# Designed miniproteins, single chains: the designs that were tried, part 57

Each design is a single chain, and the fold is of that chain. pLDDT is the mean over its residues in the fold that is shown.

## One batch from the design tools (miniprotein)

Design m1967
Fold by ESMFold2-Fast:
Structure m1967 (fold): chain A 89 residues (1-89)
Amino acid sequence: SEEELEAEIDAAFLAMLVALMKRSGVAPTEEEVKIMEELADRVIERGSPETLRFVADALEEAAKLAEQHGDTEIAERFRKMAERVRAAL
């Protein structure tokens, strides 16, 4: 469906942001975290099970990256996002 396609695009964008975090070696900004939260919420609403699993995995990777940079609060936010996405499965 169009809604599932939009969720897939949102998931791809979220994965791109995680890849940028990994490449930069810098913690995400508050604005970037907010964008990722909005993307995750849209994927929860419209995403296929495959897209939900993909996004949950990407958010767990983001949490690990934030933790490596000492950003425990941001890491916890990403873990909570991943948990919400997995709960939608």
Scores: mean pLDDT 85

Design m1968
Fold by ESMFold2-Fast:
Structure m1968 (fold): chain A 83 residues (1-83)
Amino acid sequence: DAEKRQQSRLALSKAIGAIISLIGSNVGSEIYSKKDKKLSEKYRKEGEYHYKLGLQYSDELRKLGDTDSADSLEASLDKAKAN
């Protein structure tokens, strides 16, 4: 119904934000990897947090019946984590 579609769009929007934050955290971790090990580790942990948050939004999408978006989101999160 219309309410489920609105909830699905909101979950997708939040998930996209989590992916962007994960990518930014991975870049930060890499930039500081040889210059500041402690700051690099902080960015790595922030990336792990955003990855888990993205998986929670994927679960919300599955509960709303949007399995195609959930599958695509999980694939995008795994690619972002690997980069």
Scores: mean pLDDT 85

Design m1969
Fold by ESMFold2-Fast:
Structure m1969 (fold): chain A 93 residues (1-93)
Amino acid sequence: MQLGQRISQAVQGVPSDEAREIAVEIARERFGEEAGKLVQRIIDSGSRVEGMTGVNAVGSVGTVAALYGGDSDEAIDEMIERLEQRRRDLLAE
């Protein structure tokens, strides 16, 4: 699907460590420090394969948003937007 393709391209265009950091930051900003820690632990316990870490980061943000009573779609959208912005920055604006 087009949305899945956009996510795949965005996460593959951003280093795994940076995608992880963005996910933790979004969770912390929206739901507090413990939410950020939870996102970090979910990502760290997942696949270390390149590209999959970014996909796991997006999924972790949505999962943690749901757990904290937030809007998962809104949190995922912000994550995708930040990844797309970072990808553009890395490719030279």
Scores: mean pLDDT 74

Design m1970
Fold by ESMFold2-Fast:
Structure m1970 (fold): chain A 88 residues (1-88)
Amino acid sequence: EADKEAARKAKEYLERAIEKLKQGDVDGAREALSEALFEMLKLSESNPLAQEARRLTEEALIALGKGDVDKAIEKAKRAIELLEEIIK
């Protein structure tokens, strides 16, 4: 339902962010990570998987702010795994 739809959209934005980072488009990646966070705000606040995915996405943004692209990709991939558990 609504949580699964928001999780699917957040996952798609995180996948886009990883693709942008692999292309060297840091600004595009920041935009995609921000869109993923916005979709994650629609998820149940009591869902531990959603809370952890949000935390990992915030850490990915912090890593990009420090120029650590590899760490940002690592954090985004872990967030995607948690979102897939919410989806099914």
Scores: mean pLDDT 85

Design m1971
Fold by ESMFold2-Fast:
Structure m1971 (fold): chain A 81 residues (1-81)
Amino acid sequence: PTKIDFSGLSTEQKKEAVLTMARIALAEARRNPAVPEELRAEIERLYQEIQAAKTGEEIEAVAKRLLEVMARMRELHEAQE
């Protein structure tokens, strides 16, 4: 999913949703050889940050960065030869 609706979710539920997004992003980065190592490292860092996140604001900040990284990966896929 490209967007997360945090309405009515607990902090734990928000965190699990973003953790799932991070895992999907890592899997997609592995499937696309055009993804640079620096972008893959950024996804790894975001995965660690979401695990350490304690508040809804921190979780939402990581979600925004993940969506940005996932958008960059989609651009790399679309900008094919």
Scores: mean pLDDT 75

Design m1972
Fold by ESMFold2-Fast:
Structure m1972 (fold): chain A 81 residues (1-81)
Amino acid sequence: MVRLDITRLSGNLSQVTVTGDELPEGEYTGTGPSSTDNWLLTDNKTGRRYLLLDTGVPGRYRVIDLETGKEVEAEVTVTTV
């Protein structure tokens, strides 16, 4: 299970802390949400990009690796600063 703690900084920019066993752990940069309530995540260490998709269930998202198409379920907490 992967967990994402999203801290909204300003406008469409967020800091994302990723923990768990299905994605590389660490700090990511989030942008969005887009017009479709999707977020783009970029791993700050590797530059790899992921799409974060709202499932319509509170706190539950899907993460899609944009290079491989691999999909994992994520538990998400969003905090606005």
Scores: mean pLDDT 79

Design m1973
Fold by ESMFold2-Fast:
Structure m1973 (fold): chain A 83 residues (1-83)
Amino acid sequence: MEGKILTIEGMDEKASIAGSKAAAENGSAVGISSKDEKGSINGSIEGSKKGGSSGSSVDSPDKSRDSALKSLKEYGKGSIIIE
């Protein structure tokens, strides 16, 4: 399973990222597949079907700006994020 090139393109950007995450998690659970490499591939494919919708704006600076605005309000309001 040697893959240096990740399909992080404008067309399959969200699917690639979602699949990559699913493959990484599925790789940890090799119990489903015989081999870790096979589990990663299956996880990637299955992730594309279920997680293909996520990550539409993973590489968007606009998202960072929106998050910064929310964080700014929470900081001024008294962070109740994590304790």
Scores: mean pLDDT 42

Design m1974
Fold by ESMFold2-Fast:
Formats: sequence, structure tokens, C-alpha cells
Structure m1974 (fold): chain A 63 residues (1-63)
Amino acid sequence: DYIKDLEELNKLLREMDDEQRERLGEAARELSRQGVTGWGDITRGMLKRAREIEEERRREEEE
């Protein structure tokens, strides 16, 4: 799961623009600040956020 999550996250990062990547970085900082530790939990949180950003942007542009 962790490796696959990383691969999916990396794929999404490549499709993101600079602003989306900055938002994702901010989310990672917030997860860390809130006491979320361990790469698995951080990666999962980032992946969830990245997917939400990608899907929202895609739907917005389709409208």
C-alpha cells in the first residue's frame, strides 16, 4: 500500500501545477503539525488531498 500510494501521489504531482503542489505541501505541513507522523500516514493524507484537488479541478474545468 505505502509504495503504491507513493507511486500514485508522484503521478498526481506530475499532473499538478505549481499552485496545486504548494497547496499539497501546505497540507503535508499541517498533517505534521497536528502530530501525524510516519510516512505511511502522511503519504495517505497527502494522496487523499491530492486526489481531491485533482478531481475538483477536473470537474470545474469540465463545467
Scores: mean pLDDT 73

Design m1975
Fold by ESMFold2-Fast:
Structure m1975 (fold): chain A 74 residues (1-74)
Amino acid sequence: GEAFAEKMLKQLEELLKEGEEYKKQGNEKKSKFLYEITIGLAGIVVGVGRLTGDEALIRAGEEAIRRAEELLNS
């Protein structure tokens, strides 16, 4: 099921980038929504990584969560 994890990783990166752009434009509600959904999806990615023993996937998901949380608190 690598295709699912790869698609989720691409979505995480896209959502973080989109959220940062909305924040720059002053759309705080949309920015926060995108960061929150990123945390949820990144949690799924970490779960898949743990299930499959893919340490790189776990680290990628955990990094996306950390970055989204930092962006939510700024």
Scores: mean pLDDT 82

Design m1976
Fold by ESMFold2-Fast:
Structure m1976 (fold): chain A 98 residues (1-98)
Amino acid sequence: DVATLRDIALEYVKELEKRGIAKLLSVETSADGTTTITVELKNGRKVTLTFDADARLNGQLLLSDLASFDPELAKKVAERLVEAGLITPEEAQRILEK
């Protein structure tokens, strides 16, 4: 459901904060269930993640960026995204092997 999708997005960001890779700046949830999360990466770049009920593409983009900074954390985060249904196991493997 929409609340679960939002909580999964927040768990993803919490893991990034625990590793010192990103800092949470803001979280907004719209009435249609779209969750927008803004984070600052350790290189100073700000990234906006959008998770809606029907699309989860921004999780893949963030995972790709994270893999360039910390491949070990990226692997762990990919496992959580797969468990949460935000990406497929095949998508996670493709991103991590690149």
Scores: mean pLDDT 66

Design m1977
Fold by ESMFold2-Fast:
Structure m1977 (fold): chain A 67 residues (1-67)
Amino acid sequence: SWEEEREKFLEHLRKRLEEQGVTPEEIDARLARLEKAFEQARKIREMLREGKTPKEINEEIDKEIKS
């Protein structure tokens, strides 16, 4: 599933950052930013399913970022 693939990706990224000597605190912060990006991707997918155009989707995402 998409959730399982996301979890495996984040776990792989965490290990890579640990190998680079990034602190646990910084890793958590970076992963939190990626989780936000994945949440936005999920919203885009739902809007596409509802028949919204790329233009309408882009406007909604832009509003959330600027708020």
Scores: mean pLDDT 76

Design m1978
Fold by ESMFold2-Fast:
Structure m1978 (fold): chain A 71 residues (1-71)
Amino acid sequence: EEEEIIKYMEEVYKVSREEAKEAIKLAKEMVEKKLDDDEIAKYIRETLKSEKMQLAVSYAYLELLEKKLKE
């Protein structure tokens, strides 16, 4: 559930609910585009200036990727 990812990011990475939703949106775009590791790293670093947002997007990406591979 997206709500579980949002709550985890709010508690652990101290992002707002809106920041968490944006992180999930960006993570979904990266999963859909099938970016390689270098492209993902560049996208995160260039798009997100906040360390907490970089961590949130990375976490959301891994969670969404795992869900896609299992379902």
Scores: mean pLDDT 76

Design m1979
Fold by ESMFold2-Fast:
Structure m1979 (fold): chain A 81 residues (1-81)
Amino acid sequence: MLEEEALRLVTEASVLLIEAAVMARYSEDPELRKRLEELAREAARLANELAEKIAAGTITREDLEEARERIERLRKEIREL
């Protein structure tokens, strides 16, 4: 159950990474592009951190709760731009 939930969160973070990266690529505003690139990097970091913990078998409920909060924050920031 924990690994399955963590994989779903990796998928969500990866979708946000792609969304932010695509928006950055098509943005003509350099400040908006820079912000979207930063959000894409944060999403990539989250996905990598979760994937590493899954591979190590060290994923915890606290990791999942923190990841959900980070995903919701990233989603709001990306979609409000």
Scores: mean pLDDT 87

Design m1980
Fold by ESMFold2-Fast:
Structure m1980 (fold): chain A 77 residues (1-77)
Amino acid sequence: DPVAEDAARNQRFTEMLKELEELYKNNASPEELLKKLDEIRARLEEAYAAGEITPEEYEMWLSLLDGQEVQIRLLLS
């Protein structure tokens, strides 16, 4: 089921973002947050290279991750 597979892929990335949010709640260092963000980006790039996500999905997730990086960088100010 292509729709179910698409939902499962997107849910995987939302769960990874939830992990990042939990690190925020636990007062993780900005360095730990950036490391987690890099792990999410690496996973996203793997999925895109494997053809598991569309270019539109890839760009959408990159934009969300870029927004998270901006928030983390504000913690360093």
Scores: mean pLDDT 75

Design m1981
Fold by ESMFold2-Fast:
Structure m1981 (fold): chain A 65 residues (1-65)
Amino acid sequence: SAEEKRQKLIEELREEARRAEEHLREVEERIAASPELSQEEISELIAARLMAATLPKILEMLEKR
């Protein structure tokens, strides 16, 4: 059913959101330990922050009734 597909997508996105938060933490810890900031590290941090912020918002929109 459509509801079963929706629930599966929500569960998959919850796992991705959790992984995005964990990845953001790992990137922030790595950058904090880095002696120099490269453009690649800055780009990775921006991407990680965008994913961690965006995925919870998508989940909220899908769960909203």
Scores: mean pLDDT 81

Design m1982
Fold by ESMFold2-Fast:
Structure m1982 (fold): chain A 88 residues (1-88)
Amino acid sequence: SAREQEYRERAARALREIEEVWEELSESEKADVEKLLEAAAADPDPLRRAILLDTAVGMIRIRRAVDELIERIKNDPEKTIEELEALR
């Protein structure tokens, strides 16, 4: 169906995003993502497969945001702390 095709396209987009950043991931991040990739590969349901792959992308994006924040703290600790406190 058209809806199943949309789920397959969503899964394909998630896989491309994972592949694009794969070499930047740590060994522990790769292990966590691989568990979701294996679960998605084993699941015959296009929707569940898309959800598992979207979860992997979400984990990568959160980790990247944390790494960027750490780098900003290292380079500009005073300004970064002031920006974070302004969000409270």
Scores: mean pLDDT 84

Design m1983
Fold by ESMFold2-Fast:
Structure m1983 (fold): chain A 74 residues (1-74)
Amino acid sequence: MKFSEEERQQWLQTAQQLVQEIKRLEEEAKKNPEKRAEYQLEIDILKGMLLIMIGVARVTGDEELAEEIERIMA
């Protein structure tokens, strides 16, 4: 099923937010090496969510949305 334009914009906004959170956690891991494992677990969860979003977009036939999310992750 194809995403609506509004749904696609919400999805892209969510992907951007997740990438911003990952970058924040990577910076925090540099400042607090003792909590590195905790930050890495959070980063891995957020990356997993982005991969699920890409997979859902592809399985629903919205290849353009999947490619846009991949670009946001790069």
Scores: mean pLDDT 83

Design m1984
Fold by ESMFold2-Fast:
Structure m1984 (fold): chain A 94 residues (1-94)
Amino acid sequence: DDEEARRRVAELTGKSLEEIERREREAIEKGRKLREELARSPDPLAQRVYRLTKKLEEHLGEEQANLLLLGSVQGSRSLGEVVAALEGQLRRLE
């Protein structure tokens, strides 16, 4: 799954696999920090995003869940869109 995801990102962005792997380390840390900020947020949507990320972690592990969280936030204009994106990812894993 990770290698297929990396290949898809490389195809979509035109970046090499080596560049994707290097950037993943930075993205994992950014995702971890974002997850911690969401956990502390009083916003009900932020709490929903945090809970969805924890469910993704149960299926994919912490690093991949953090990467999906970061990607969903970067690709969304609102927390509601992030919720929809993460719920979509969970449905594919169930």
Scores: mean pLDDT 77

Design m1985
Fold by ESMFold2-Fast:
Structure m1985 (fold): chain A 65 residues (1-65)
Amino acid sequence: SELETKIQELRDKYNEEIKKLRDEFAKKAASATPEERQKMEEEYLKRINELTEKYQAEVDKIKAE
């Protein structure tokens, strides 16, 4: 169905954005001090949470249609 296709597209986009954040974090963390790494981890988790909330809101909106 069209609804399932839209949800799949959102899921794929969400997964790609999460993967990019993980890759960015891994690259930056590899050269970071323990203190810098902790700060980067906090920023990374915040961005993950923001993307997850946005994804859920978009899915809920489509399901309500």
Scores: mean pLDDT 84

Design m1986
Fold by ESMFold2-Fast:
Structure m1986 (fold): chain A 74 residues (1-74)
Amino acid sequence: SSELEKLREGLEKMGLQFIESLKARGASEAAIKEAVEAMIRWELEEAQRAYPEHAEELRRIAEEILKKLHEVID
């Protein structure tokens, strides 16, 4: 749905900005990965509470975004 597409784009943008912020502060790759994983898990849980009918699609979106963000960190 349009809502899920916007959520995917929002999570990716937010994740990339968070990585940039953490790198600017001198965080290690391991610390950045841990922080990003925690952020994505939090956002996923909130989204699943708001849209329980899309819980499975939201989980898949979060997994795909997290994989992409890990590639940017490395």
Scores: mean pLDDT 85

Design m1987
Fold by ESMFold2-Fast:
Structure m1987 (fold): chain A 61 residues (1-61)
Amino acid sequence: DLLRRSEELEQEGERLQAEGDELASRARDDAEMERALELVRESEELRRKGRELRRQALQEE
């Protein structure tokens, strides 16, 4: 089910964004900040993929 997979990707993206935001706010060195940025970027990619799957599920005609 594409819609179900879309929801899973959206939830995973939200989780990664929350982790990235929290890590960024607590970052004490460059390594932690870079890791936070990586999580935020990955969250954006997952949310984008989720939107694409949702669009496909609704437009499959």
Scores: mean pLDDT 80

Design m1988
Fold by ESMFold2-Fast:
Structure m1988 (fold): chain A 72 residues (1-72)
Amino acid sequence: GDALAQELISQADELIEKAENATDPELRKSLAQQALELANEALKVATDQEIINQAIGTSLRAMGILFEVGGG
């Protein structure tokens, strides 16, 4: 449900913050991949539109880091 989705989003956002602060590309990639997985799980259990929008935002941030590290 939405409570679980919010917890998953919170955990994903923490991993994104750690990825953004990481200087090692491999660590950054690993953290961003974990964040994306949690955001996708949140999307599966979210029913409230605002929570769905938050999960989408979190997934886009994680994908942005992966795109930067992956070079395209």
Scores: mean pLDDT 85

Design m1989
Fold by ESMFold2-Fast:
Structure m1989 (fold): chain A 96 residues (1-96)
Amino acid sequence: MSKEEKLAEEFIKKLKEKYPDLEVVDYTIMEHDGKTIITITVKTPVKSQEELDKIVEEARKIFEELAKKYGFEVLSFTATYDANGNLTITVVLKEK
């Protein structure tokens, strides 16, 4: 398992430990122009913006901690929520 895959798997594990009602639908890892792009799609029963913002902020903190652990720099963190209850988190990383 690559360093990028280990980071993604550990992120999913930590997120599910804090939010057991979240269902991870899929994740993809892409490399482009010396950067690693991780996209994770999660189904959430959360409908309030306040609760969603808390989940997103916690997810960002987990990624920052894991990026530091695995020797990556977080270049961007983006979260998008759709009308179907899907939260898509896209993180752009650069290896140090």
Scores: mean pLDDT 81

Design m1990
Fold by ESMFold2-Fast:
Structure m1990 (fold): chain A 68 residues (1-68)
Amino acid sequence: MEKIKKETDLGVEAIKSAVDLVVSKKLGDEDAAKKSLADLYEYSSKSSRLLGDDDQAKKNEELAKKYK
């Protein structure tokens, strides 16, 4: 469980950094990048809930809703 959680968190952080780069440099489609982030947080929340990590699942659900 801990290994899967770390891999998921690293993936989310990498995508967030890519979105921040696009936004800060005004490169590409910001809305498309936000939609991809929302989908990733939604997937992460479902994975966390299946692993019994309700706190992490709730945080990821809120983040997915924020970028939706």
Scores: mean pLDDT 66

Design m1991
Fold by ESMFold2-Fast:
Structure m1991 (fold): chain A 81 residues (1-81)
Amino acid sequence: SAATDALVASLEQLRKELQRAIANKDEQLVENLIGGTVVTLRRAGYDAEAAELESRMLEALKNKDYQGVLAALDELLERLR
């Protein structure tokens, strides 16, 4: 649907910004972008997916597993496509 296509495009843009924040070692920006990703999903009506993604991304961030942060978002993007 057009709404799902718009959501995927927004999440792909957030993924690019997350990758840049990680490359710049800006941990505060990574945390803020995780929050933005979760809010974007909730606004689109994906509350269960938002809660699961938030939990996985924050656990990865706590462990300095930046690859795990990106992998969690990539898994969700594949499910939405």
Scores: mean pLDDT 87

Design m1992
Fold by ESMFold2-Fast:
Structure m1992 (fold): chain A 88 residues (1-88)
Amino acid sequence: GSEKLAKEIAEEARKLGVSEESAEKIYKIVLEGLERVKEARERGDEDELRRIKRETSLKIANILADDGLSNEDIARIIQMVIERFDQI
Protein backbone atom coordinates (compact mmCIF):
# COMPACT_ATOMS: atom_id res chain seq x y z
CA GLY A 1 0.00 0.00 0.00
CA SER A 2 0.95 3.68 -0.25
CA GLU A 3 1.98 3.84 3.45
CA LYS A 4 4.57 1.06 2.97
CA LEU A 5 6.10 2.75 -0.11
CA ALA A 6 6.22 6.13 1.68
CA LYS A 7 7.87 4.52 4.75
CA GLU A 8 10.53 2.87 2.53
CA ILE A 9 11.46 6.25 1.00
CA ALA A 10 11.54 8.01 4.41
CA GLU A 11 13.75 5.21 5.82
CA GLU A 12 16.24 5.53 2.91
CA ALA A 13 16.42 9.29 3.59
CA ARG A 14 17.10 8.52 7.29
CA LYS A 15 19.97 6.18 6.28
CA LEU A 16 21.49 9.09 4.30
CA GLY A 17 21.42 11.27 7.44
CA VAL A 18 18.30 13.47 7.24
CA SER A 19 16.71 14.68 10.49
CA GLU A 20 13.69 12.86 11.96
CA GLU A 21 11.59 15.99 11.24
CA SER A 22 12.66 15.91 7.56
CA ALA A 23 12.04 12.14 7.32
CA GLU A 24 8.48 12.66 8.68
CA LYS A 25 7.87 15.49 6.16
CA ILE A 26 9.15 13.28 3.31
CA TYR A 27 6.87 10.43 4.46
CA LYS A 28 3.81 12.74 4.38
CA ILE A 29 4.75 14.31 1.01
CA VAL A 30 5.29 10.87 -0.60
CA LEU A 31 2.07 9.46 0.91
CA GLU A 32 0.06 12.45 -0.42
CA GLY A 33 1.75 12.12 -3.83
CA LEU A 34 0.95 8.38 -4.05
CA GLU A 35 -2.73 9.00 -3.27
CA ARG A 36 -2.87 11.83 -5.87
CA VAL A 37 -1.25 9.50 -8.45
CA LYS A 38 -3.91 6.82 -7.78
CA GLU A 39 -6.72 9.38 -8.28
CA ALA A 40 -5.15 10.84 -11.45
CA ARG A 41 -4.60 7.33 -12.88
CA GLU A 42 -8.26 6.40 -12.18
CA ARG A 43 -9.26 9.53 -14.19
CA GLY A 44 -6.72 8.76 -16.97
CA ASP A 45 -5.11 12.19 -16.43
CA GLU A 46 -1.54 11.75 -17.76
CA ASP A 47 -0.73 15.49 -17.47
CA GLU A 48 -1.70 15.44 -13.77
CA LEU A 49 0.46 12.31 -13.24
CA ARG A 50 3.50 14.16 -14.65
CA ARG A 51 2.69 17.26 -12.54
CA ILE A 52 2.38 15.21 -9.32
CA LYS A 53 5.74 13.49 -9.99
CA ARG A 54 7.45 16.86 -10.64
CA GLU A 55 5.90 18.65 -7.63
CA THR A 56 6.59 15.75 -5.24
CA SER A 57 10.20 15.39 -6.49
CA LEU A 58 10.88 19.13 -6.09
CA LYS A 59 9.44 19.23 -2.54
CA ILE A 60 11.54 16.24 -1.48
CA ALA A 61 14.70 17.52 -3.22
CA ASN A 62 14.36 20.87 -1.37
CA ILE A 63 14.05 19.12 2.03
CA LEU A 64 17.05 16.87 1.29
CA ALA A 65 19.15 19.83 0.10
CA ASP A 66 18.22 21.84 3.23
CA ASP A 67 19.40 18.87 5.34
CA GLY A 68 22.76 19.00 3.52
CA LEU A 69 22.55 15.85 1.38
CA SER A 70 24.85 15.55 -1.66
CA ASN A 71 23.43 15.93 -5.17
CA GLU A 72 24.13 12.19 -5.69
CA ASP A 73 22.11 11.19 -2.59
CA ILE A 74 19.28 13.59 -3.54
CA ALA A 75 19.16 12.05 -7.05
CA ARG A 76 19.03 8.53 -5.54
CA ILE A 77 16.01 9.36 -3.34
CA ILE A 78 14.21 11.18 -6.20
CA GLN A 79 14.78 8.17 -8.51
CA MET A 80 13.26 5.93 -5.81
CA VAL A 81 10.20 8.24 -5.50
CA ILE A 82 9.60 8.18 -9.29
CA GLU A 83 10.05 4.38 -9.47
CA ARG A 84 7.52 3.86 -6.62
CA PHE A 85 5.04 6.24 -8.30
CA ASP A 86 5.35 4.18 -11.53
CA GLN A 87 4.56 0.97 -9.57
CA ILE A 88 1.02 2.19 -8.74
Scores: mean pLDDT 88

Design m1993
Fold by ESMFold2-Fast:
Parts: structure tokens; C-alpha cells; sequence
Structure m1993 (fold): chain A 93 residues (1-93)
């Protein structure tokens, strides 16, 4: 079924992009204490963009019928939001 193949491909692409976001966020989380204020500000800007992209990916996966995958993106977004909070706390010292 061409429609099934198309949906599965789109879902796989969304998961791959979101996985990239998660890996980058995890790397920033590990290095958070070693980052300058200038680096933290750049990370904050990128995290805001990543949150928007994860929200869109979650919505699109639900539209495609992949509720389980959408829930995984939601969990990833919650991690990125917690990281954003930690970055903001470090910048406000």
C-alpha cells in the first residue's frame, strides 16, 4: 500500500530528526557546567527552536496515527524543557 509506505516513511523521518534533537540536548546537558554564558545563550536559542520542532513532530505523528511514537516525542520534549529551565537558571545567576 503506497499510503502505508508514505506514512511509515514520514514517521521514520520525524523520529530520526527528533532523535538528533535528543542526542544534541543530551550532550548539552552533560556539558552544562563547562559552558560559558555566551554558549548558554546560544543553547537557549536552539532549545527554543527544538521545542517548536518537537511540538510539530508530536502533532504530525498523531495525525498519521502513530500515537505511541508521538508519546515518545512528548517525553523527549519534556527533557528539552527541563534542560531549557536549567540553562535559564544558570544565565540568571
Amino acid sequence: DEEEKRRNREAAELMAESGGIGRQAGQWYKNLDDMSDEELQKVLEQLEEYIRRLEEAERRLRELGFDDLAERIREQREFVLELKKKVEEKLNK
Scores: mean pLDDT 88

Design m1994
Fold by ESMFold2-Fast:
Structure m1994 (fold): chain A 76 residues (1-76)
Amino acid sequence: SDELVAEAVEAAKKLVEKFPELGLSDEEIREIVETVARADYFVLLEELVRAVREGNWEKAKEALEALIRVAREVRG
């Protein structure tokens, strides 16, 4: 859903603001999240949003790494 995509983009932005070493721009974050959503991996978006909301930064980083991996695989 568009709402989940928006929430996941905001969650990823908060994670990158807290950990700048992740090195992702706002545009890259949006591209990753939208690619994962288009591939129907909504569970990964929900996991990222939940982890950030809970302040579980370790799980949030793992979720973002999974999104990056899926986006890369889907893009070819």
Scores: mean pLDDT 86

Design m1995
Fold by ESMFold2-Fast:
Structure m1995 (fold): chain A 86 residues (1-86)
Amino acid sequence: SERARIEALLARVEAQIAEAEAQVARLASMSRRELVLLEASLTAVATLLRTMLKVTEDPALAARIAALLARVDALGARVAAAIAAK
């Protein structure tokens, strides 16, 4: 079903976000190149989530997407701060 495919995609996106969040302790030791590549990957994930949110009519899916987007935005701010500190 369409819903099952969307939920599977969101589960994979959540796993990617969690993996990136696990790297927060390493941000200070990352090279500028590593930080820029991480920022680019987070920007791509944010774009996907914003696109999904625009077309989602299911309130539960919309809430889940919004929660994931908030996590990406929070992580993105930390990565941007780490880049500025280099």
Scores: mean pLDDT 87

Design m1996
Fold by ESMFold2-Fast:
Structure m1996 (fold): chain A 58 residues (1-58)
Amino acid sequence: KAPKLSPEERAKIAAEKGVMSFGTAKRILTMYDKKDPRADLLKYIDIRDAMNEAFAEK
């Protein structure tokens, strides 16, 4: 897709990149799609950075 990446696709990329487990990626994906108030914040923040900081891999 040429348009901006959706939060769902961002979560999937993060999981593939190994910055978080696929189980967690599924939960986050649900948050973005569920219309959670925090989902709005995550949409605007780079999910990769947020996830990397939360899970602090390596």
Scores: mean pLDDT 54

Design m1997
Fold by ESMFold2-Fast:
Structure m1997 (fold): chain A 71 residues (1-71)
Amino acid sequence: SMRVLSIEIGSEVSPEEAKKMVLAAAKMAALLGFDKLEIDVSEATEEAREAAEEAGKEASEKYGIEVVIKE
């Protein structure tokens, strides 16, 4: 069965914080053997959403996990 880690990025989260959260979550997901990281950006600012997408691509490349952006 697929193991999924989910995180949320709220409206108060800065682009720098969003990037840090995504990279930390992806590292934890990889260490714990998760297959997928889901990032809920429905409440995020546009700048934080873009930072999360960029960090997610970097994390996917480095850790080999799938990163999915959700609204």
Scores: mean pLDDT 86

Design m1998
Fold by ESMFold2-Fast:
Structure m1998 (fold): chain A 62 residues (1-62)
Amino acid sequence: SAAVSAVSTAMASRYGADNGLAAALNLVEAGATTGTASLVLDAVLGEDPDLAQSAAAELSDS
């Protein structure tokens, strides 16, 4: 979870929501649970609820 938090925070800080979504999808592919990845992504994208909702849908599809 420390690695998950570090990646998501770094992506959001430098590159914004699109790269935050990509990081979360990569974490799911690496074996993180969809629920954990969604919570981390929602925390990262908390300033933009529309993007958080879209990201949650993408995670559900993977």
Scores: mean pLDDT 56

Design m1999
Fold by ESMFold2-Fast:
Structure m1999 (fold): chain A 83 residues (1-83)
Amino acid sequence: SELLELVKEIVRLLVEETARKHKYSQEELEEAIKKANEMVEQLYSQHSDEEIAEAVRQMVAAYKPKLSPERQAQLERLVEQLE
């Protein structure tokens, strides 16, 4: 679904930013993305679209202050697509 792919994109951006700050290897980054995608798919199967969208908005709000202005703008553009 479009929402599932959008949530995966938001989570990927957050994982990539964390990996960059902690200097992950390519293998560590790929494993982190794979694990994050599996978690998103499991949450999607257990929750409504509205509950997932709200949880993603709360997660983004918590992480946004820790990001650069450029990354914050990218996250805001993705979050606008949740509506």
Scores: mean pLDDT 80

Design m2000
Fold by ESMFold2-Fast:
Formats: structure tokens, sequence, C-alpha cells
Structure m2000 (fold): chain A 73 residues (1-73)
């Protein structure tokens, strides 16, 4: 849990700078919310410096994931 939150926060920052992130986080998010609550993080990446056309986001938004964690805790 704590590691996932820290890693997601890291992705948040690294994506904003137009940097690549590990697939570890994407895998966890996709697996958790792949049943229908899929939202692109494109709006966040648009605020970044560099946007690559190879960005595949099939996971929910940071807010939705965090809300699920808080509800579980």
Amino acid sequence: MDNDISNMNNVYSTMSNGNMTSSNITHDINDAINNGDVTSMTSYINNGNTVVGNITITSNTYDDYMNNIHNSM
C-alpha cells in the first residue's frame, strides 16, 4: 500500500517532466481498475513538458485510486 502510493506519486512527478516510468505501477493500477473504471491520465500529461505518442494509459485517475485506498484503510 505505502509503496504503491509513493510510486504513484513518483509517476505523477516524472510524467509531468515528460519522463518514463516503470511498468510496475501501471500494472497494479490496470489490474485493479481494468473492469470498467478506466480514465486516461492524458490531461495530467498535457501539463507536462513532453508528451509521447506511445503513452498507453488504461488505468484510473490518481484521485480515484487514492479514494479507493482511503476507503479500504
Scores: mean pLDDT 41

Design m2001
Fold by ESMFold2-Fast:
Structure m2001 (fold): chain A 75 residues (1-75)
Amino acid sequence: MKEIAEEALKLVGSVLAQLTDEQRGKLIGPLAELVKAAEAGDKESLKNALRQIADILREAGFDETAKKLEELAEK
């Protein structure tokens, strides 16, 4: 679980410099829920947070990164 969250944070980090302040703002809540779910061992909340992050990144034009986040949600 923590390894999944760490990989997700690396994927988000790879595109952070290309995001607007508004797009980064949208990620704050889902990223906080991702970390919280990983610490709590809550697999369903972790998957939900990963999907929310993927949706935000897809809307921002980062479809390949969003796809990788969705793949992490299936582990």
Scores: mean pLDDT 82

Design m2002
Fold by ESMFold2-Fast:
Structure m2002 (fold): chain A 96 residues (1-96)
Amino acid sequence: VTVTISPASATVPVGGSATLVGTVSGDGEYDLVFALQRPGSSVPGGLGISRGRTGTTTVTGLTKANTGTVYAWAHEPGGPIDRPAAVGAGSVLTVE
């Protein structure tokens, strides 16, 4: 199982937004999770959960010069959300 997130980085204008797309590849049923933190380090702070292999999340730029990373991972439906089957690379967002 492989998770990708696109774009890998983006600049978001103050008051604007960026849409991130996650994709899960491989056999089986998976839900896609977006969060501002890596799985397993704490209770997941969710940006969203998308059922199935492709999902989107939207991030709004409110404060100039803020930078954050959005993580995506796949988990088995009905399984613990913080136990990923696969973890994607983080997407780095900067507000300008």
Scores: mean pLDDT 66

